# Designs tried in a protein design run: designed miniproteins, single chains. Part 29

Each design is a single chain, and the fold is of that chain. pLDDT is the mean over its residues in the fold that is shown.

## One batch from the design tools (miniprotein)

Design m984
Fold by ESMFold2-Fast:
Structure m984 (fold): chain A 119 residues (1-119)
Amino acid sequence: ELKEEAKELMKELLELLVKANPEVSKEEVEEDIEAIENLEEKEISLGIIGAAGSLIAKREGLSQEERKRLWEIAKKLAENKEVVEISTELLKAYIEKNEKAFEEYAKKLKEMFEKEEKE
């Protein structure tokens, strides 16, 4: 069930990325969706969390070593549904250029990463 939910989130993210890039063809999107259908649930979730973490790291000017540390935390959170959902909403906000929503979701995601690091 989480596998199907993660695939739906990935397809939604892909549709948002396609809207942001008018040069991407429908055929290319369909091929990417088929590739997503063959990914394991954890791989899909980790990809979404990793993308969101990378956007936060870029905005905050984090070093390569700090980014590696965040990646290790992201791997531990790959099965956390709330983290996946917040990461997806952050990516949507980024694509839509919604700075307020991006800041709100980035704050929530950072709080979840800090909590995992302290545990």
Scores: mean pLDDT 70

Design m985
Fold by ESMFold2-Fast:
Parts: structure tokens; C-alpha cells; sequence
Structure m985 (fold): chain A 94 residues (1-94)
């Protein structure tokens, strides 16, 4: 699915930018919004095992950054972690 591939590429770019600017709440909020959109598309259209594994990897890294840097970002980190669990459930349905 090209839309999922494009969202995964944009999430990778945001992750690299967030690693350079870990206190930037707007970057992590943008990543959360993109992750929600990607999860919704995956649940609607399905995804390959490779796409699901990459999504889990990206969500885990974003969650780690959010939880490590500011207490105020903990809510964003928990939301990203919840999205990761939804993708793991989609893998298990295969």
C-alpha cells in the first residue's frame, strides 16, 4: 500500500528530526498524528509483515524519546505505545 509506505517514510524522517530536537513537542505531536493516520489505514486496508514491523519499530523509538526527555511528553509517549500495541495485534491476526 503506497499510502502506508509514504507515511512510514515521513515517520522515519520525523524520528530522525526528533532525535536531533528531542524537546520539540510539535515534532512529537506531528509524529503522533501521522502514526494515528497510519494505524487507521493499516486497520482498514491491512499491511505487510514488513510494514507492521517497521511501524512497531518507529513507534517504540518515538515512545522512548517522548518518555526520556520531558515529563509533559509522557502523554504523547503513552499514546504512541498504545498505537504500537494495536499494530502488534494486527500482526497476530495473520
Amino acid sequence: NKEIEELLEELRRLLEEAKRNPADQQLLLRALDLAKKAVDLIKKNGASDEELEEMIRLLRELTRLALEHLPVLRGIGLALDALGMEIELELLKK
Scores: mean pLDDT 78

Design m986
Fold by ESMFold2-Fast:
Structure m986 (fold): chain A 108 residues (1-108)
Amino acid sequence: SKLLEKLEELTKQLIKTLQEIAKELPEYKSFLESTIKNLQKLLKELKEAIKNKDKGKALLISASLSALLMGLSIFAKHTDLSPELKKKLFEIIDEISKVITEIEKQLI
């Protein structure tokens, strides 16, 4: 699916951005590494749920991804991130949220 491929690519960009943030804010390294692991797990589980045509599980995982992205948005607003990394993080979050919404529409 083109949407899943786009989600995978955007998730890779998000992970790279979170790794850059961990270098600038080492006090948040543990939180960011945990977030990266959760992103990778949820993406894998979403792909498997879609492959198995488990619409209910796919919708629940999509909701979990959206909640994680909301947490990252709150993190970005309340941390001393460079304006460039804040902008990059918000742009990637917005793009992933749009792709998740399109995937959810195809599951209904």
Scores: mean pLDDT 88

Design m987
Fold by ESMFold2-Fast:
Structure m987 (fold): chain A 76 residues (1-76)
Amino acid sequence: SVEEILKRIQELEKKIAELGARYAETGDKADVKKIIELLKEILELVEELSKYEPELGKKMAEHVRGEIAKLEKELA
Protein backbone atom coordinates (compact mmCIF):
# COMPACT_ATOMS: atom_id res chain seq x y z
CA SER A 1 0.00 0.00 0.00
CA VAL A 2 1.00 3.66 -0.48
CA GLU A 3 0.78 4.24 3.30
CA GLU A 4 3.17 1.32 4.02
CA ILE A 5 5.67 2.53 1.36
CA LEU A 6 5.63 6.11 2.72
CA LYS A 7 6.13 4.83 6.30
CA ARG A 8 9.19 2.80 5.20
CA ILE A 9 10.63 5.81 3.31
CA GLN A 10 10.16 7.97 6.45
CA GLU A 11 12.01 5.37 8.59
CA LEU A 12 14.92 5.31 6.10
CA GLU A 13 15.01 9.14 5.98
CA LYS A 14 15.36 9.21 9.80
CA LYS A 15 18.35 6.81 9.58
CA ILE A 16 19.93 8.97 6.85
CA ALA A 17 19.51 12.12 9.00
CA GLU A 18 21.21 10.33 11.94
CA LEU A 19 24.13 9.16 9.75
CA GLY A 20 24.41 12.63 8.17
CA ALA A 21 24.71 14.24 11.62
CA ARG A 22 27.40 11.65 12.53
CA TYR A 23 29.31 12.36 9.29
CA ALA A 24 29.18 16.13 9.96
CA GLU A 25 30.79 15.46 13.39
CA THR A 26 33.43 12.83 12.39
CA GLY A 27 34.09 13.11 8.63
CA ASP A 28 33.93 9.28 8.46
CA LYS A 29 33.30 8.32 4.80
CA ALA A 30 31.93 4.93 5.96
CA ASP A 31 28.79 6.86 7.02
CA VAL A 32 28.53 8.36 3.49
CA LYS A 33 28.64 4.82 2.02
CA LYS A 34 25.83 3.77 4.40
CA ILE A 35 23.77 6.83 3.41
CA ILE A 36 24.18 5.90 -0.30
CA GLU A 37 22.93 2.34 0.45
CA LEU A 38 19.88 3.71 2.32
CA LEU A 39 19.17 6.16 -0.55
CA LYS A 40 19.26 3.19 -2.97
CA GLU A 41 16.66 1.44 -0.76
CA ILE A 42 14.50 4.60 -0.89
CA LEU A 43 14.89 4.62 -4.70
CA GLU A 44 13.47 1.04 -4.86
CA LEU A 45 10.51 2.10 -2.67
CA VAL A 46 9.94 5.21 -4.81
CA GLU A 47 9.91 2.98 -7.93
CA GLU A 48 7.12 0.97 -6.21
CA LEU A 49 5.31 4.20 -5.20
CA SER A 50 5.34 5.22 -8.90
CA LYS A 51 2.82 2.41 -9.62
CA TYR A 52 0.26 4.36 -7.54
CA GLU A 53 1.46 7.98 -7.99
CA PRO A 54 3.58 8.21 -11.18
CA GLU A 55 4.11 12.01 -11.10
CA LEU A 56 5.20 12.09 -7.44
CA GLY A 57 7.31 8.95 -7.90
CA LYS A 58 9.16 10.45 -10.89
CA LYS A 59 10.02 13.67 -9.00
CA MET A 60 11.13 11.76 -5.89
CA ALA A 61 13.26 9.37 -8.00
CA GLU A 62 14.99 12.32 -9.76
CA HIS A 63 15.74 13.92 -6.38
CA VAL A 64 17.09 10.68 -4.82
CA ARG A 65 19.26 9.91 -7.89
CA GLY A 66 20.69 13.45 -7.65
CA GLU A 67 21.55 12.96 -3.96
CA ILE A 68 23.23 9.59 -4.70
CA ALA A 69 25.31 11.15 -7.53
CA LYS A 70 26.38 14.05 -5.26
CA LEU A 71 27.49 11.69 -2.46
CA GLU A 72 29.27 9.31 -4.88
CA LYS A 73 31.23 12.35 -6.18
CA GLU A 74 32.26 13.15 -2.56
CA LEU A 75 33.69 9.59 -2.25
CA ALA A 76 35.70 9.85 -5.50
Scores: mean pLDDT 87

Design m988
Fold by ESMFold2-Fast:
Structure m988 (fold): chain A 96 residues (1-96)
Amino acid sequence: KETELFITKLKIKALLDYIENKVRQKTSDEELLKEVSELRKKIDEAIYNNDIDTLRENVKKLLELVKTVFSPEEVKRIEDNLNYLIDEYEKLLKEL
């Protein structure tokens, strides 16, 4: 269970890295890049603290922000994958 929890956290972080890297490739908007980085920092802190509510809230904010850069289809795929991983993360935390 502890190993599965660690792997799930890494998968969430990998998907977030993908999002940040794609935003940097698609835009030079410094304000948007700054907001994405600030949300990522809050998300990383939430993951470190096992704070699922803060994680879900800041992921939702990140997804709304990146709608300006990604297509609706890409946003939906990212959202579905993140929600799946966060649901798994929450289940694993409750089983510890």
Scores: mean pLDDT 85

Design m989
Fold by ESMFold2-Fast:
Structure m989 (fold): chain A 93 residues (1-93)
Amino acid sequence: MTEEELREVVREAVRLLQRGEVPPQDLSDTIASIPPARRARLYAEAARELGAASDDEVQALLYGALYLETGNEEYKEKAEEYAKRAEAERAAA
């Protein structure tokens, strides 16, 4: 895939995650093939482009995606923690 196609795939996955939907297996497999550092950057960029208001919201989406890809409960706990921080920040505004 081209770099532009990878950005589009990550953007689509972030859109699905923001709606509370699980990305399809083909999308998840493509994202899992991206090196972790680059994948994190692409997720952060896509989340901000799609209206993530804070770093906490970006982190919640990233850890949520990692949980869906790996099944690791630590990522689920981190996703929930960052989501609560993002909600508290929005409520304080």
Scores: mean pLDDT 71

Design m990
Fold by ESMFold2-Fast:
Structure m990 (fold): chain A 73 residues (1-73)
Amino acid sequence: AIRPDWVAQVLRLYDTDGDGTLSLAEAERIVRALLLFDTDGSGKLSRAELRAVLEALGLRPTDAQVDRLLALQ
């Protein structure tokens, strides 16, 4: 299962440009993307899968940010 604190970390990563707000649609896209990769019941994403999801959402995470999010799964 996806941890709520991990979802919060992903949302914070998206919010790093400092506007402090996500639209409901953007938050939904992030959650849906994460749940899609959890469909096989593993509850875990690989580094490459997490990076690909974030980049598909228009984000450009650093390696350090991806590693931190993976460690919190």
Scores: mean pLDDT 62

Design m991
Fold by ESMFold2-Fast:
Structure m991 (fold): chain A 98 residues (1-98)
Amino acid sequence: VKEEVLELVEERARTGSAEPARKEEAVAEFRAVLEQLSEESLKVLLEIQQKELNNQPLSEKQQKIVEELKKFEEEYADKGLPNVEIAKKINEIIEKVL
């Protein structure tokens, strides 16, 4: 799961029209976050993303996770938290709801 997400991000970075240096930086930052996410958290997030892309209803627990993650993003979007701290908070939210 983690490797599949990383490959997708790396492929998008290579094929997109942005400057290579800025794309490499974004991929490195995303990789750092993924390295700190648990396999369980990655699987849950992937399932939610797949359901949303296919317009399928989320379970009550999945809806709770999405709501809590949205609140976290809104609270911290402009605060420039380090990737390790972001990943830790995501893990805590998912573990607490499950």
Scores: mean pLDDT 66

Design m992
Fold by ESMFold2-Fast:
Structure m992 (fold): chain A 60 residues (1-60)
Amino acid sequence: SDEEYIELLKKVKDDPSKLAAVATGILLNLLFGGVKLSKEAVEEMGEITGMVELFRKANE
Protein backbone atom coordinates (compact mmCIF):
# COMPACT_ATOMS: atom_id res chain seq x y z
CA SER A 1 0.00 0.00 0.00
CA ASP A 2 0.97 3.69 -0.33
CA GLU A 3 1.41 3.98 3.45
CA GLU A 4 3.75 0.94 3.63
CA TYR A 5 6.08 2.42 0.99
CA ILE A 6 6.15 5.83 2.74
CA GLU A 7 6.89 4.20 6.13
CA LEU A 8 9.73 2.16 4.60
CA LEU A 9 11.30 5.31 3.11
CA LYS A 10 10.96 7.19 6.42
CA LYS A 11 12.69 4.35 8.33
CA VAL A 12 15.74 4.47 6.01
CA LYS A 13 15.85 8.21 5.12
CA ASP A 14 19.05 8.81 7.17
CA ASP A 15 20.96 5.89 5.53
CA PRO A 16 21.80 6.83 1.90
CA SER A 17 22.52 3.22 0.78
CA LYS A 18 19.29 1.83 2.25
CA LEU A 19 17.29 4.82 0.97
CA ALA A 20 18.63 4.22 -2.56
CA ALA A 21 17.79 0.49 -2.38
CA VAL A 22 14.22 1.04 -1.09
CA ALA A 23 13.55 3.91 -3.54
CA THR A 24 14.83 1.77 -6.45
CA GLY A 25 12.52 -1.12 -5.45
CA ILE A 26 9.49 1.20 -5.31
CA LEU A 27 10.39 2.79 -8.68
CA LEU A 28 10.75 -0.66 -10.29
CA ASN A 29 7.31 -1.64 -8.92
CA LEU A 30 5.81 1.56 -10.43
CA LEU A 31 7.54 1.10 -13.81
CA PHE A 32 7.22 -2.70 -14.27
CA GLY A 33 5.05 -4.11 -11.45
CA GLY A 34 1.74 -2.49 -12.49
CA VAL A 35 1.57 -0.52 -9.23
CA LYS A 36 -0.02 2.98 -9.23
CA LEU A 37 0.13 5.34 -6.22
CA SER A 38 -1.99 8.37 -5.25
CA LYS A 39 -0.68 11.84 -6.16
CA GLU A 40 -0.26 12.57 -2.43
CA ALA A 41 1.92 9.47 -1.90
CA VAL A 42 4.06 10.28 -4.98
CA GLU A 43 4.70 13.84 -3.72
CA GLU A 44 5.61 12.62 -0.20
CA MET A 45 7.96 9.91 -1.55
CA GLY A 46 9.51 12.50 -3.85
CA GLU A 47 10.16 14.84 -0.92
CA ILE A 48 11.72 12.06 1.23
CA THR A 49 14.01 10.90 -1.61
CA GLY A 50 14.61 14.26 -3.36
CA MET A 51 13.38 12.66 -6.63
CA VAL A 52 9.92 14.23 -7.09
CA GLU A 53 9.96 14.33 -10.93
CA LEU A 54 11.25 10.74 -11.20
CA PHE A 55 8.46 9.41 -8.93
CA ARG A 56 5.82 11.44 -10.83
CA LYS A 57 7.01 10.07 -14.19
CA ALA A 58 7.28 6.46 -12.91
CA ASN A 59 3.68 6.61 -11.57
CA GLU A 60 2.28 7.55 -15.05
Scores: mean pLDDT 80

Design m993
Fold by ESMFold2-Fast:
Structure m993 (fold): chain A 87 residues (1-87)
Amino acid sequence: DEAERLLAEIREALLPVAREEGAKLGLSDEEVEAGVDAAVEALRRALEEVTEAVLEGLREMAAAYEEAGLLELARLLRELLRLAERR
């Protein structure tokens, strides 16, 4: 449940950022949404088989979003990382 909540919040936070960047690249809203859904599904799958590589990937992703000024996405990914580290 907590994982599902965080993944939903990540999707909501990522969609507007992805749409803005996708529009600059000439991508359709449909293509952008499919990409975001694929990214969220990849995170969901990573939580099913947590490895040190998954944990490091989440740390790197959170740091990258923080550096980009996407603070809400960085916060949500750090919460997901904490959940993954506990289980």
Scores: mean pLDDT 82

Design m994
Fold by ESMFold2-Fast:
Structure m994 (fold): chain A 97 residues (1-97)
Amino acid sequence: MKKALEAEITAGVAVISGAVGLLSVENLVKRKKYEEAIKEARESLERIEKEIKKLEELLKEAEDPKAKEVLEEAIRELEEIRKRLEKLLKEAEEKLK
């Protein structure tokens, strides 16, 4: 019981953190603060890559089907956030050139 709950909480926190980072970068791009957007996007991408790796390790160790489903969904959501951050990073870099 405790290990499955820890995995679900870890997954939820990772997704929320990723989403907050994405919203921050989107707001900076809208405000034309491209240098700050680039810095925050790079930092958020590095964090998301580490979190995806952590969730993948938890998924390998997970025995509870519900915990596996939550971890797989969280990994998919973080990969979507990563792709959106990569697009925003490229857009911000393009605007500074």
Scores: mean pLDDT 85

Design m995
Fold by ESMFold2-Fast:
Structure m995 (fold): chain A 84 residues (1-84)
Amino acid sequence: MEEIAEKIRELLENGKPLSEEAEKEVLERVRKLLKERGVEQEEIDIIVEILRNAMKLLKRVLDDEQVDEFVDLILEYLEIRKKE
């Protein structure tokens, strides 16, 4: 968890300035990608809420490349949990 939170912060620090439109687009893209990869809706909702709060705290949003990197990080984390 600590490693994922740190990477999310690094991605956001290099991201775009926060706007309502950019926030909505990023969150919808993340939801779509996680759903396409078979992540359960309850987990998607939690992940999206964490990302939304982080974006608001840092006043930044992920760019398109960073969204893909974020989704890959989340999928890696969920794969590790499934092995437990």
Scores: mean pLDDT 79

Design m996
Fold by ESMFold2-Fast:
Structure m996 (fold): chain A 80 residues (1-80)
Amino acid sequence: SAAVEAEVEALLAEIEELRDKIVEALKNKDYETAFELADKLHELEEKLLELTKDDPELKARAEEQLEEMNEKVGKEILEI
């Protein structure tokens, strides 16, 4: 469904923005904010899994994008 694909794309964009905010909080040593944002990130990731559960190909594409985001965030954290 084009509507589901659009919702997945929107969620992935929200996840990326939230990850950027987590990295910023970590750079500022604001661990309380970083943990609160991490909880919100988990909620968005759970919603993404629920939306893609019946479409294995869409799920695989979403997981690939999440992995690319993880690599980017990992590099940024290592530079802190």
Scores: mean pLDDT 81

Design m997
Fold by ESMFold2-Fast:
Structure m997 (fold): chain A 100 residues (1-100)
Amino acid sequence: MSALERELAAFRAAAERLLALVRRHASPDQYAAIEATLRALEAALRAGDVEAARAQLERLSQLVKEIVRTLSPEQAAALDRAAAELALHAEAVIALIERA
C-alpha cells in the first residue's frame, strides 16, 4: 500500500471517529453538515485538489467550533482531539500531493 493510500485510510478512520462523537453530541442538522463536509474533503483529497481540500478543512473547523460551544469541557476536549487527528491526516495527504 502506498503512503497516500495509508494516509487516506487513516483519514477515513479518523473521520468515522469524529462522526461517532458528532452523532452522540450534536443535532441531526450539525451531523449532516459534518458528514457532507467530510465527504467533500475526501473527494478533494482523492482528486488532488489542494485548494478544495483546504476550503473543506476550514469549513470543518468552523462547524466543530459551533458544536464545542454547546458541550461540557470533557466532551469538547474529545471532539477537538478527534478533529485535530483528522486534520493531521488530511494535511499529510496534502503534503504527499504537493510532493508528487
Scores: mean pLDDT 88

Design m998
Fold by ESMFold2-Fast:
Structure m998 (fold): chain A 95 residues (1-95)
Amino acid sequence: SEGKEIRREAALVVAEAGVLEIQAFMDLKGKASKERIQRLIERFRETLARLDEVEAKVDENKDKLSPEVYALIKQDLADAKRGLEETIRRLEEAA
């Protein structure tokens, strides 16, 4: 089912964003090298771009999702984006 595939894709990119947040917490607490922090910022920017791509797919396929599922996915994507953008700022200050 197309709706199931879209839900899975959204869940996976949100989960990936969460893993990056944990990595950023560990690297900032551990006072990681500037080179390591810069590579992490690049990974954050790549994941942010994928969140935008997945959001576009969700919007294009809105009619294949229930209104409740659509709203939940949109909220999860928005929360992940906000978290990544905030963490990028903190990483740039540490680099």
Scores: mean pLDDT 88

Design m999
Fold by ESMFold2-Fast:
Structure m999 (fold): chain A 93 residues (1-93)
Amino acid sequence: SWLDRLRAALLRLGLSEAQADRVVAAVAAQNLPDHVIDREALERILAALADDPALAAALETIYRMAANERLQVSVDDIEATLARLEALGAELA
């Protein structure tokens, strides 16, 4: 499912299993029609994560890096961002 892909991408971005599961649960609770996170959906997700400011900050950073021209984030956008970061990491190593 797209949520399984989201979880896998978050783990590869360095989130713990507990953090990734929490983000996926918060995203799933939004019942997103097109499986995309816009700014309004992100603000609702961040509100659900308000007790973990480090996780909220990490998610805000992922959103800023992955957001497309319409300021929306799909799983494809996150996976593309991850591929770019992994390529940059390999180039800098």
Scores: mean pLDDT 82

Design m1000
Fold by ESMFold2-Fast:
Structure m1000 (fold): chain A 61 residues (1-61)
Amino acid sequence: SGLENVKKVAEKMGIKLSDEELESDDKELQEKIGKAGKEKPLEDAVKAGREAAREIAEELR
């Protein structure tokens, strides 16, 4: 489901998320995904993360 997809996206960007972090506000998840993009090539990592985050945000509604 949506939370599992968030974990997969974050893991691809080099971030591990706990269950507590997945239960936090959507903005915190998006901030962590954005931060990971700085450690990887921004164009691919950030764009992929933003697209996945939008799909996951719709699932979490």
Scores: mean pLDDT 61

Design m1001
Fold by ESMFold2-Fast:
Structure m1001 (fold): chain A 100 residues (1-100)
Amino acid sequence: SEQEQYEKELLKIYVESGEKLLDFLKQDSSLSDEEKLEEIESAANSIMDIVKKLNVPEEMKEQLERLHAKIMEAVRRRDVEEALKYMEEMIEKLRELINS
């Protein structure tokens, strides 16, 4: 349907933006660990905001909510590597939605 196509195109934008952010944060940059964690938190929250507005299967929503919680916990602990790992898993899960 046209609605499904629009939702897939929107998710694709978020996936592509998330992949670019992850690449940027993994490279040598002038960003501190605190600044990297702020970017990860902002991106993860933006993804969850859009996911809540879309017709995403409940099981997938629950998986994304669990990944978001893990990202937020890593951010609270200031664990950049763990936050990046769970953010990458979240982006991969969103890519699965596009390819379904």
Scores: mean pLDDT 85

Design m1002
Fold by ESMFold2-Fast:
Structure m1002 (fold): chain A 73 residues (1-73)
Amino acid sequence: KAEEYIKQGESSREQGERAEAEGRYDVAAFSYQEAAKNYRKAAELSSGEKKEEYLKKAEEMDKLAQEARARAA
């Protein structure tokens, strides 16, 4: 169910934000990638405007993961 994947994505996003705040950019990158994956699964189970919303959330998470990876030394 799309709602379950959204909840998993939100949880992973929160973990990424906490890791980033602690300077653990490698952990943050992984968590953001998991969030993006879950948002894409939710989009596959959705249509119309909700599908577009979930795809935008996934794209946002991909950008955060890429930025976190760049900061992981």
Scores: mean pLDDT 86

Design m1003
Fold by ESMFold2-Fast:
Structure m1003 (fold): chain A 80 residues (1-80)
Amino acid sequence: EELEAQAERLVKEAKELIEEAKKAKDLKTAIGLLLRAIGLIIEAEKLLEKDPNNELAKEALKLAEEALKIAKEKIKEIPD
């Protein structure tokens, strides 16, 4: 119950973070999104340590990694 609810929340947050990362227009926003993506990756990895076969947690990790990649690209593209 708790682990499934956490995985569902992480998937939702990661999807929302991807959309926000795509819209990032300034360096401060892009850095904030990068840090949030790292946080979601850590949380998803901890959840997978407790439940290695949780498909939602695996999806959350992949989505959080995508958000991280987009945020990194935005930081490279956005001038000061």
Scores: mean pLDDT 83

Design m1004
Fold by ESMFold2-Fast:
Formats: sequence, C-alpha cells, structure tokens
Structure m1004 (fold): chain A 92 residues (1-92)
Amino acid sequence: MLEEMVERARELGAEAARALDDPERAEALVREIGELAREAAERFGEEAARLVVAAALVGAAEELLKRDLSEEEREEVEAALARARAEIEALR
C-alpha cells in the first residue's frame, strides 16, 4: 500500500520534470503529488507524507539530470536528489 504510493509519487515526479514545457500539466502533476502525500499522511502518518514527497523529488531529479542543464542547475538538482535519497533511507 504505502510502497505503491511511493512508486506512484516517483512516477509523477518524473512526469512533472518531463512536462516542464507545459506549465499547466506540470502544475497538475505537482498537485496530484500533494494529494497523494496528504492521503499517505492520513493513512500512515506524517512520515509517510515525507516519504511520498521525497520519492517524487527523486523521480523528478533523475529525469531532470537527463536534460542539458547548466553547471549551476545540475549541482542544485544533484544536491536535491542526494537530500531526497537520504530522507528515504532515514524513513526506512
């Protein structure tokens, strides 16, 4: 159950990163991630919401790193990815 929500969040994060050329689509995907995090919090507690958000950030960061980013943007995305992965490990 929670694992399915985490996997869905990772997929939604990656989709949001791919939809950067469509701001309305990206916003809709971010809202869906927010709703999924709320559902996780209601069912499993606040740590589950953090896990869902961290999974979405991992998915988005991994997808963004496939793009032609500036050095500054790449460093920021890599730092965000490292933080999200660390949070997932800490919550396990």
Scores: mean pLDDT 82

Design m1005
Fold by ESMFold2-Fast:
Structure m1005 (fold): chain A 96 residues (1-96)
Amino acid sequence: MDSEIYKLLEELYEEAVKNGDKKALKRVEMISGVLESVKVIENGKNPEAVKKAEELLEKVRKETPEEDKPLLDELIEAIKNKDVEKVKEYIKKIVE
């Protein structure tokens, strides 16, 4: 369920705050934005919202280092496939 993914993101955010890890904080915020954007695109009910979500994902991908783009692409596909275990695995790899 989505609740497990949000709980993981909250735990990673709290750990990053406790450790003063600004890079991990930024990555958690980025992943949260990706998750929301994919959900908006999957819903498909508002074409304007879908377009904005697609623009956000393109921006995130463009700003992502080339070496990390495969992990981002795998995360997006896991979210689309509703594969909770894979989503959690890729979140941990991106944040850590």
Scores: mean pLDDT 80

Design m1006
Fold by ESMFold2-Fast:
Structure m1006 (fold): chain A 79 residues (1-79)
Amino acid sequence: MDVLAVPKKGEKVIIKAAKITENNELEIKEYEFEVESDEYISELYDKLFKEGWFLVGITLKDTPEEVKERLDSGDPLLK
């Protein structure tokens, strides 16, 4: 799988992680956090792997449509 777009500093993401319990059951958790550095993925892998969790997915809180609209609008600077 190719990753062409990675969340950057200041963007909010939803992280999905899974763990196999002692009863061979899958536990899944989701949580939101704001990306403070480009190394957040490495930090997640270190933390999750240490505790037996697997990173299942990372989703931008913004939808593709919302991202496209914001880029087209040019909200950050002038408009």
Scores: mean pLDDT 62

Design m1007
Fold by ESMFold2-Fast:
Structure m1007 (fold): chain A 99 residues (1-99)
Amino acid sequence: SEEEVRAEMRRLLADPAFREAVKDPNMTVKEFAEALAKVYGLDPELLLKIFQKEFNIKNPEKTPFALAVSLYVAINPEKYPTPLYLVADLVLRAKEGKV
């Protein structure tokens, strides 16, 4: 639900481990998924599959995360109002084991 996504967004924003894990502005989609999975004890392959499906990308090891999320949010503002909201939604789906 939107409320669950907003709760996850608040958790991520308040967590210094999150800020440290994602501080590299040149991080690829694959590296971002692996960093979040490590911080939150998630399956990195599942989180990566969720990111690939959502962004509709074939090469997550070469795609910059900042570019992918910015473009996706820009074309889907009604679904994802901010990059952090999108990330929170994808992390929550990974926690639930849903692709």
Scores: mean pLDDT 78

Design m1008
Fold by ESMFold2-Fast:
Structure m1008 (fold): chain A 117 residues (1-117)
Amino acid sequence: AADPANLAAMAAQAPKQAAFLARVEAGEELVEVEWVEVDPEGVPVYHAVVVTKEKVFYYALATEDEAKARELLEKTKKDPDLAIGDSEEAQKLAKEMVEELKKAGFKSAGVGIYTKR
């Protein structure tokens, strides 16, 4: 069963995601947002998005090792054309963010890569 503290931590990240999407819709040229979710089993999921004027890049990494997650996200941010998809769960999370970005009016240029309107 899910720990109530983990459920509260997950709920706390939803406003960050909503605020990020609002800034993307407002036409900010470069926005980096990192947030953490905790799944019902207590595994952290680290999310990072880089938005440029023309493209959006999404990265997701599910791991209990925070230091590894931050290291990998920093490395991928240096290569904005790279999407993290090394596990089935990471690919699922990338696809979910992809659908949210499409609803915000971005055109898909590939898995994890979107051309901004």
Scores: mean pLDDT 54

Design m1009
Fold by ESMFold2-Fast:
Structure m1009 (fold): chain A 69 residues (1-69)
Amino acid sequence: SEVEKKLDAFIEKEVKRYKERLQARITALEQAGADPAEVARLKALLDSITDEEMKERLKELYKKWFDEA
């Protein structure tokens, strides 16, 4: 459907934006001398999340949202 096509495009943009923001935050925290444990946790999160896994999770969330609307 046209709704699903628009949803897929939106999700791809959100995944890219999320990863870029998380990466920038990690760099800023390291340079600011933030808690090494928190920095390590965020790095692990960034490394563990594939685009495919993030898209799947967001798509399921938004499908539920559209079904309820």
Scores: mean pLDDT 74

Design m1010
Fold by ESMFold2-Fast:
Structure m1010 (fold): chain A 89 residues (1-89)
Amino acid sequence: STYDLTTKVIDEVNKQFPKDSGYRITVTDLGVDSLRIDLLKDGKIIGSKGVTGPLSLDEIINIIKDLLEKYAPELLKTIDFDKVKKNVS
């Protein structure tokens, strides 16, 4: 499912965040093929993206890249998305 795939992607991205950075990405299943992806800093939501419909791996990665670029661009440069794709595929 899109939710299960999104969970795998965010788990791999979260592993690459700097140790003790306080950053974490979460996903919430809203039902009706809808998800909310949240970026948290020290347990507080600092950015969110709502998404609808079935999503490919590349589409999920692009949503996460866009979220990080908008709310935590310094964090974006620490993530190896090719490694994320390899570990999820």
Scores: mean pLDDT 85

Design m1011
Fold by ESMFold2-Fast:
Structure m1011 (fold): chain A 65 residues (1-65)
Amino acid sequence: KKKEELIKEAEDYKFQRSQQVQALALAGDAGTPEEAARLHAQMKQLVDDAFAYGKKLKEEAEKLA
C-alpha cells in the first residue's frame, strides 16, 4: 500500500505542477521584461522541483520493494 501511495503521489505531483506552469504562462501579466524573466524563473523552479520530488518518491518506492 505505501509503495503504491508513493507512486501515485509522484504522478499527482507532476500533473499538478505541470498545470501550475501552464496557469502561470496563461494568467501572468508579463508587461515588462523583468516580469517575464520572473515568471520564467518561477516556471523553471516548479518544473525542477517536480522532477526532484518525483525522483525522491521513486527512490522511496524502490526501497520498499
Scores: mean pLDDT 70

Design m1012
Fold by ESMFold2-Fast:
Structure m1012 (fold): chain A 101 residues (1-101)
Amino acid sequence: MLEVEVSPSAERILRSWLEGLLKNAPKDAVIRFIKSSDEVLLVSSKSIITLFEKMIGEKLTLEEVQTLFKLILEEAAKAGMSDETLDKAVERLKKIIEKIF
């Protein structure tokens, strides 16, 4: 899993917003996001970060973005994504975050 250092309050806020977005999303939305090509994953990741920044009203730090993607991976696991796919997704998301920051 991604190792991150954020305040418990920041993680709670990100988790609350993510749960709100997923409540009205298709049940496979997180799985489709993680299984997308690297190009689509990069564009979608930038879009998700921008959406959260607009909803919160502030730019996200590197640590907050890492926490957000950790929470997305937790939702993918709950949705039944395989451990093999999750392990590959962790490494892909690390590279995506490095390209964004």
Scores: mean pLDDT 78

Design m1013
Fold by ESMFold2-Fast:
Structure m1013 (fold): chain A 88 residues (1-88)
Amino acid sequence: MSEEEKKKLEELAEEIEKLVEEAEKLLKEAVAKGKVSPLEAVSYEMLILALRVDAELAKEGKLSIEEAEAAKKSAEELVKELKAKVEA
């Protein structure tokens, strides 16, 4: 893997981490407001954990750029979905 690819993965990892932090905050708020069931909360927690693992793998250069970009997109969609639940 090139140094340029490593830098891109580090940038993607930071973006994923920020989105995951926002998702965790939104999930806690959705749970507090009764907008998600206990089973839904567990499912969201598992998705957040998977995205955290992807961010760590990206930082270590163990993920492809395509996989890291897919993880970022998944994190963005998760934040969007949780925002909708909090605002409903």
Scores: mean pLDDT 85

Design m1014
Fold by ESMFold2-Fast:
Structure m1014 (fold): chain A 87 residues (1-87)
Amino acid sequence: MDEDLELVRELLEALKNSDYERAAELADKLTERAKTPEDERRLYTAFIAAILGVSVGTLYRLKPEEREEYREKALKILEEWRRKRAE
């Protein structure tokens, strides 16, 4: 759990620094860890937490309605980062 969050944070830092080689290596490691639907959910939660700058525990304590709001915010941030990368 904590290790997944650390890997995601490192991936986001690599993307911010335009270090695409490091980002690809970290993405491969995360993909190898996503072997089950449960692992995918944990990694997805870690991504949202890292993007928003909150702890994974904070997201797990949210109501379902609040979780949707945080997911939407994270997706908008990812879309913005993708736009900057495409430039």
Scores: mean pLDDT 68

Design m1015
Fold by ESMFold2-Fast:
Structure m1015 (fold): chain A 72 residues (1-72)
Amino acid sequence: SEEEKELAIKYAEELKEWIKKNVPKLSREEQENLLAALDAMIAELRADPSVDQRVIDILEEIRAYVKEVLAK
């Protein structure tokens, strides 16, 4: 439903804020494990036609951020 899509977007945005605040404080191993978990989650969600593309886009932004932190 549209309400479920909007709720999923809200949760993805809340996750993005949490990641930006907390990921720089994690160990490199924890950051690498999180990147692997994000890759798996994005792949699973891309296979589900009920998932709004905006949710996937937010998760891709989160993935890019974690990857940048790991490159430093």
Scores: mean pLDDT 85

Design m1016
Fold by ESMFold2-Fast:
Structure m1016 (fold): chain A 69 residues (1-69)
Amino acid sequence: MDQQLLQQMQQLVGTISDKAAGQQSLQDAQTHLQQAALSKQQGDLRSYSQHVSLSVGSALRLVGLQVED
């Protein structure tokens, strides 16, 4: 569920010192999840998988910002 993931990412952004990078990653994840939903509706499973992977990549980047030394 995209809303639950975005909510968790918003909470994580609050703990990151680079707020701009955190907000950008959150917006990227939201955009890709919206595109994934459209692709799934159209039956384009390839684009769906690509956008899901990109949203996960944005989430992993956000986690990376959190654990950066």
Scores: mean pLDDT 71

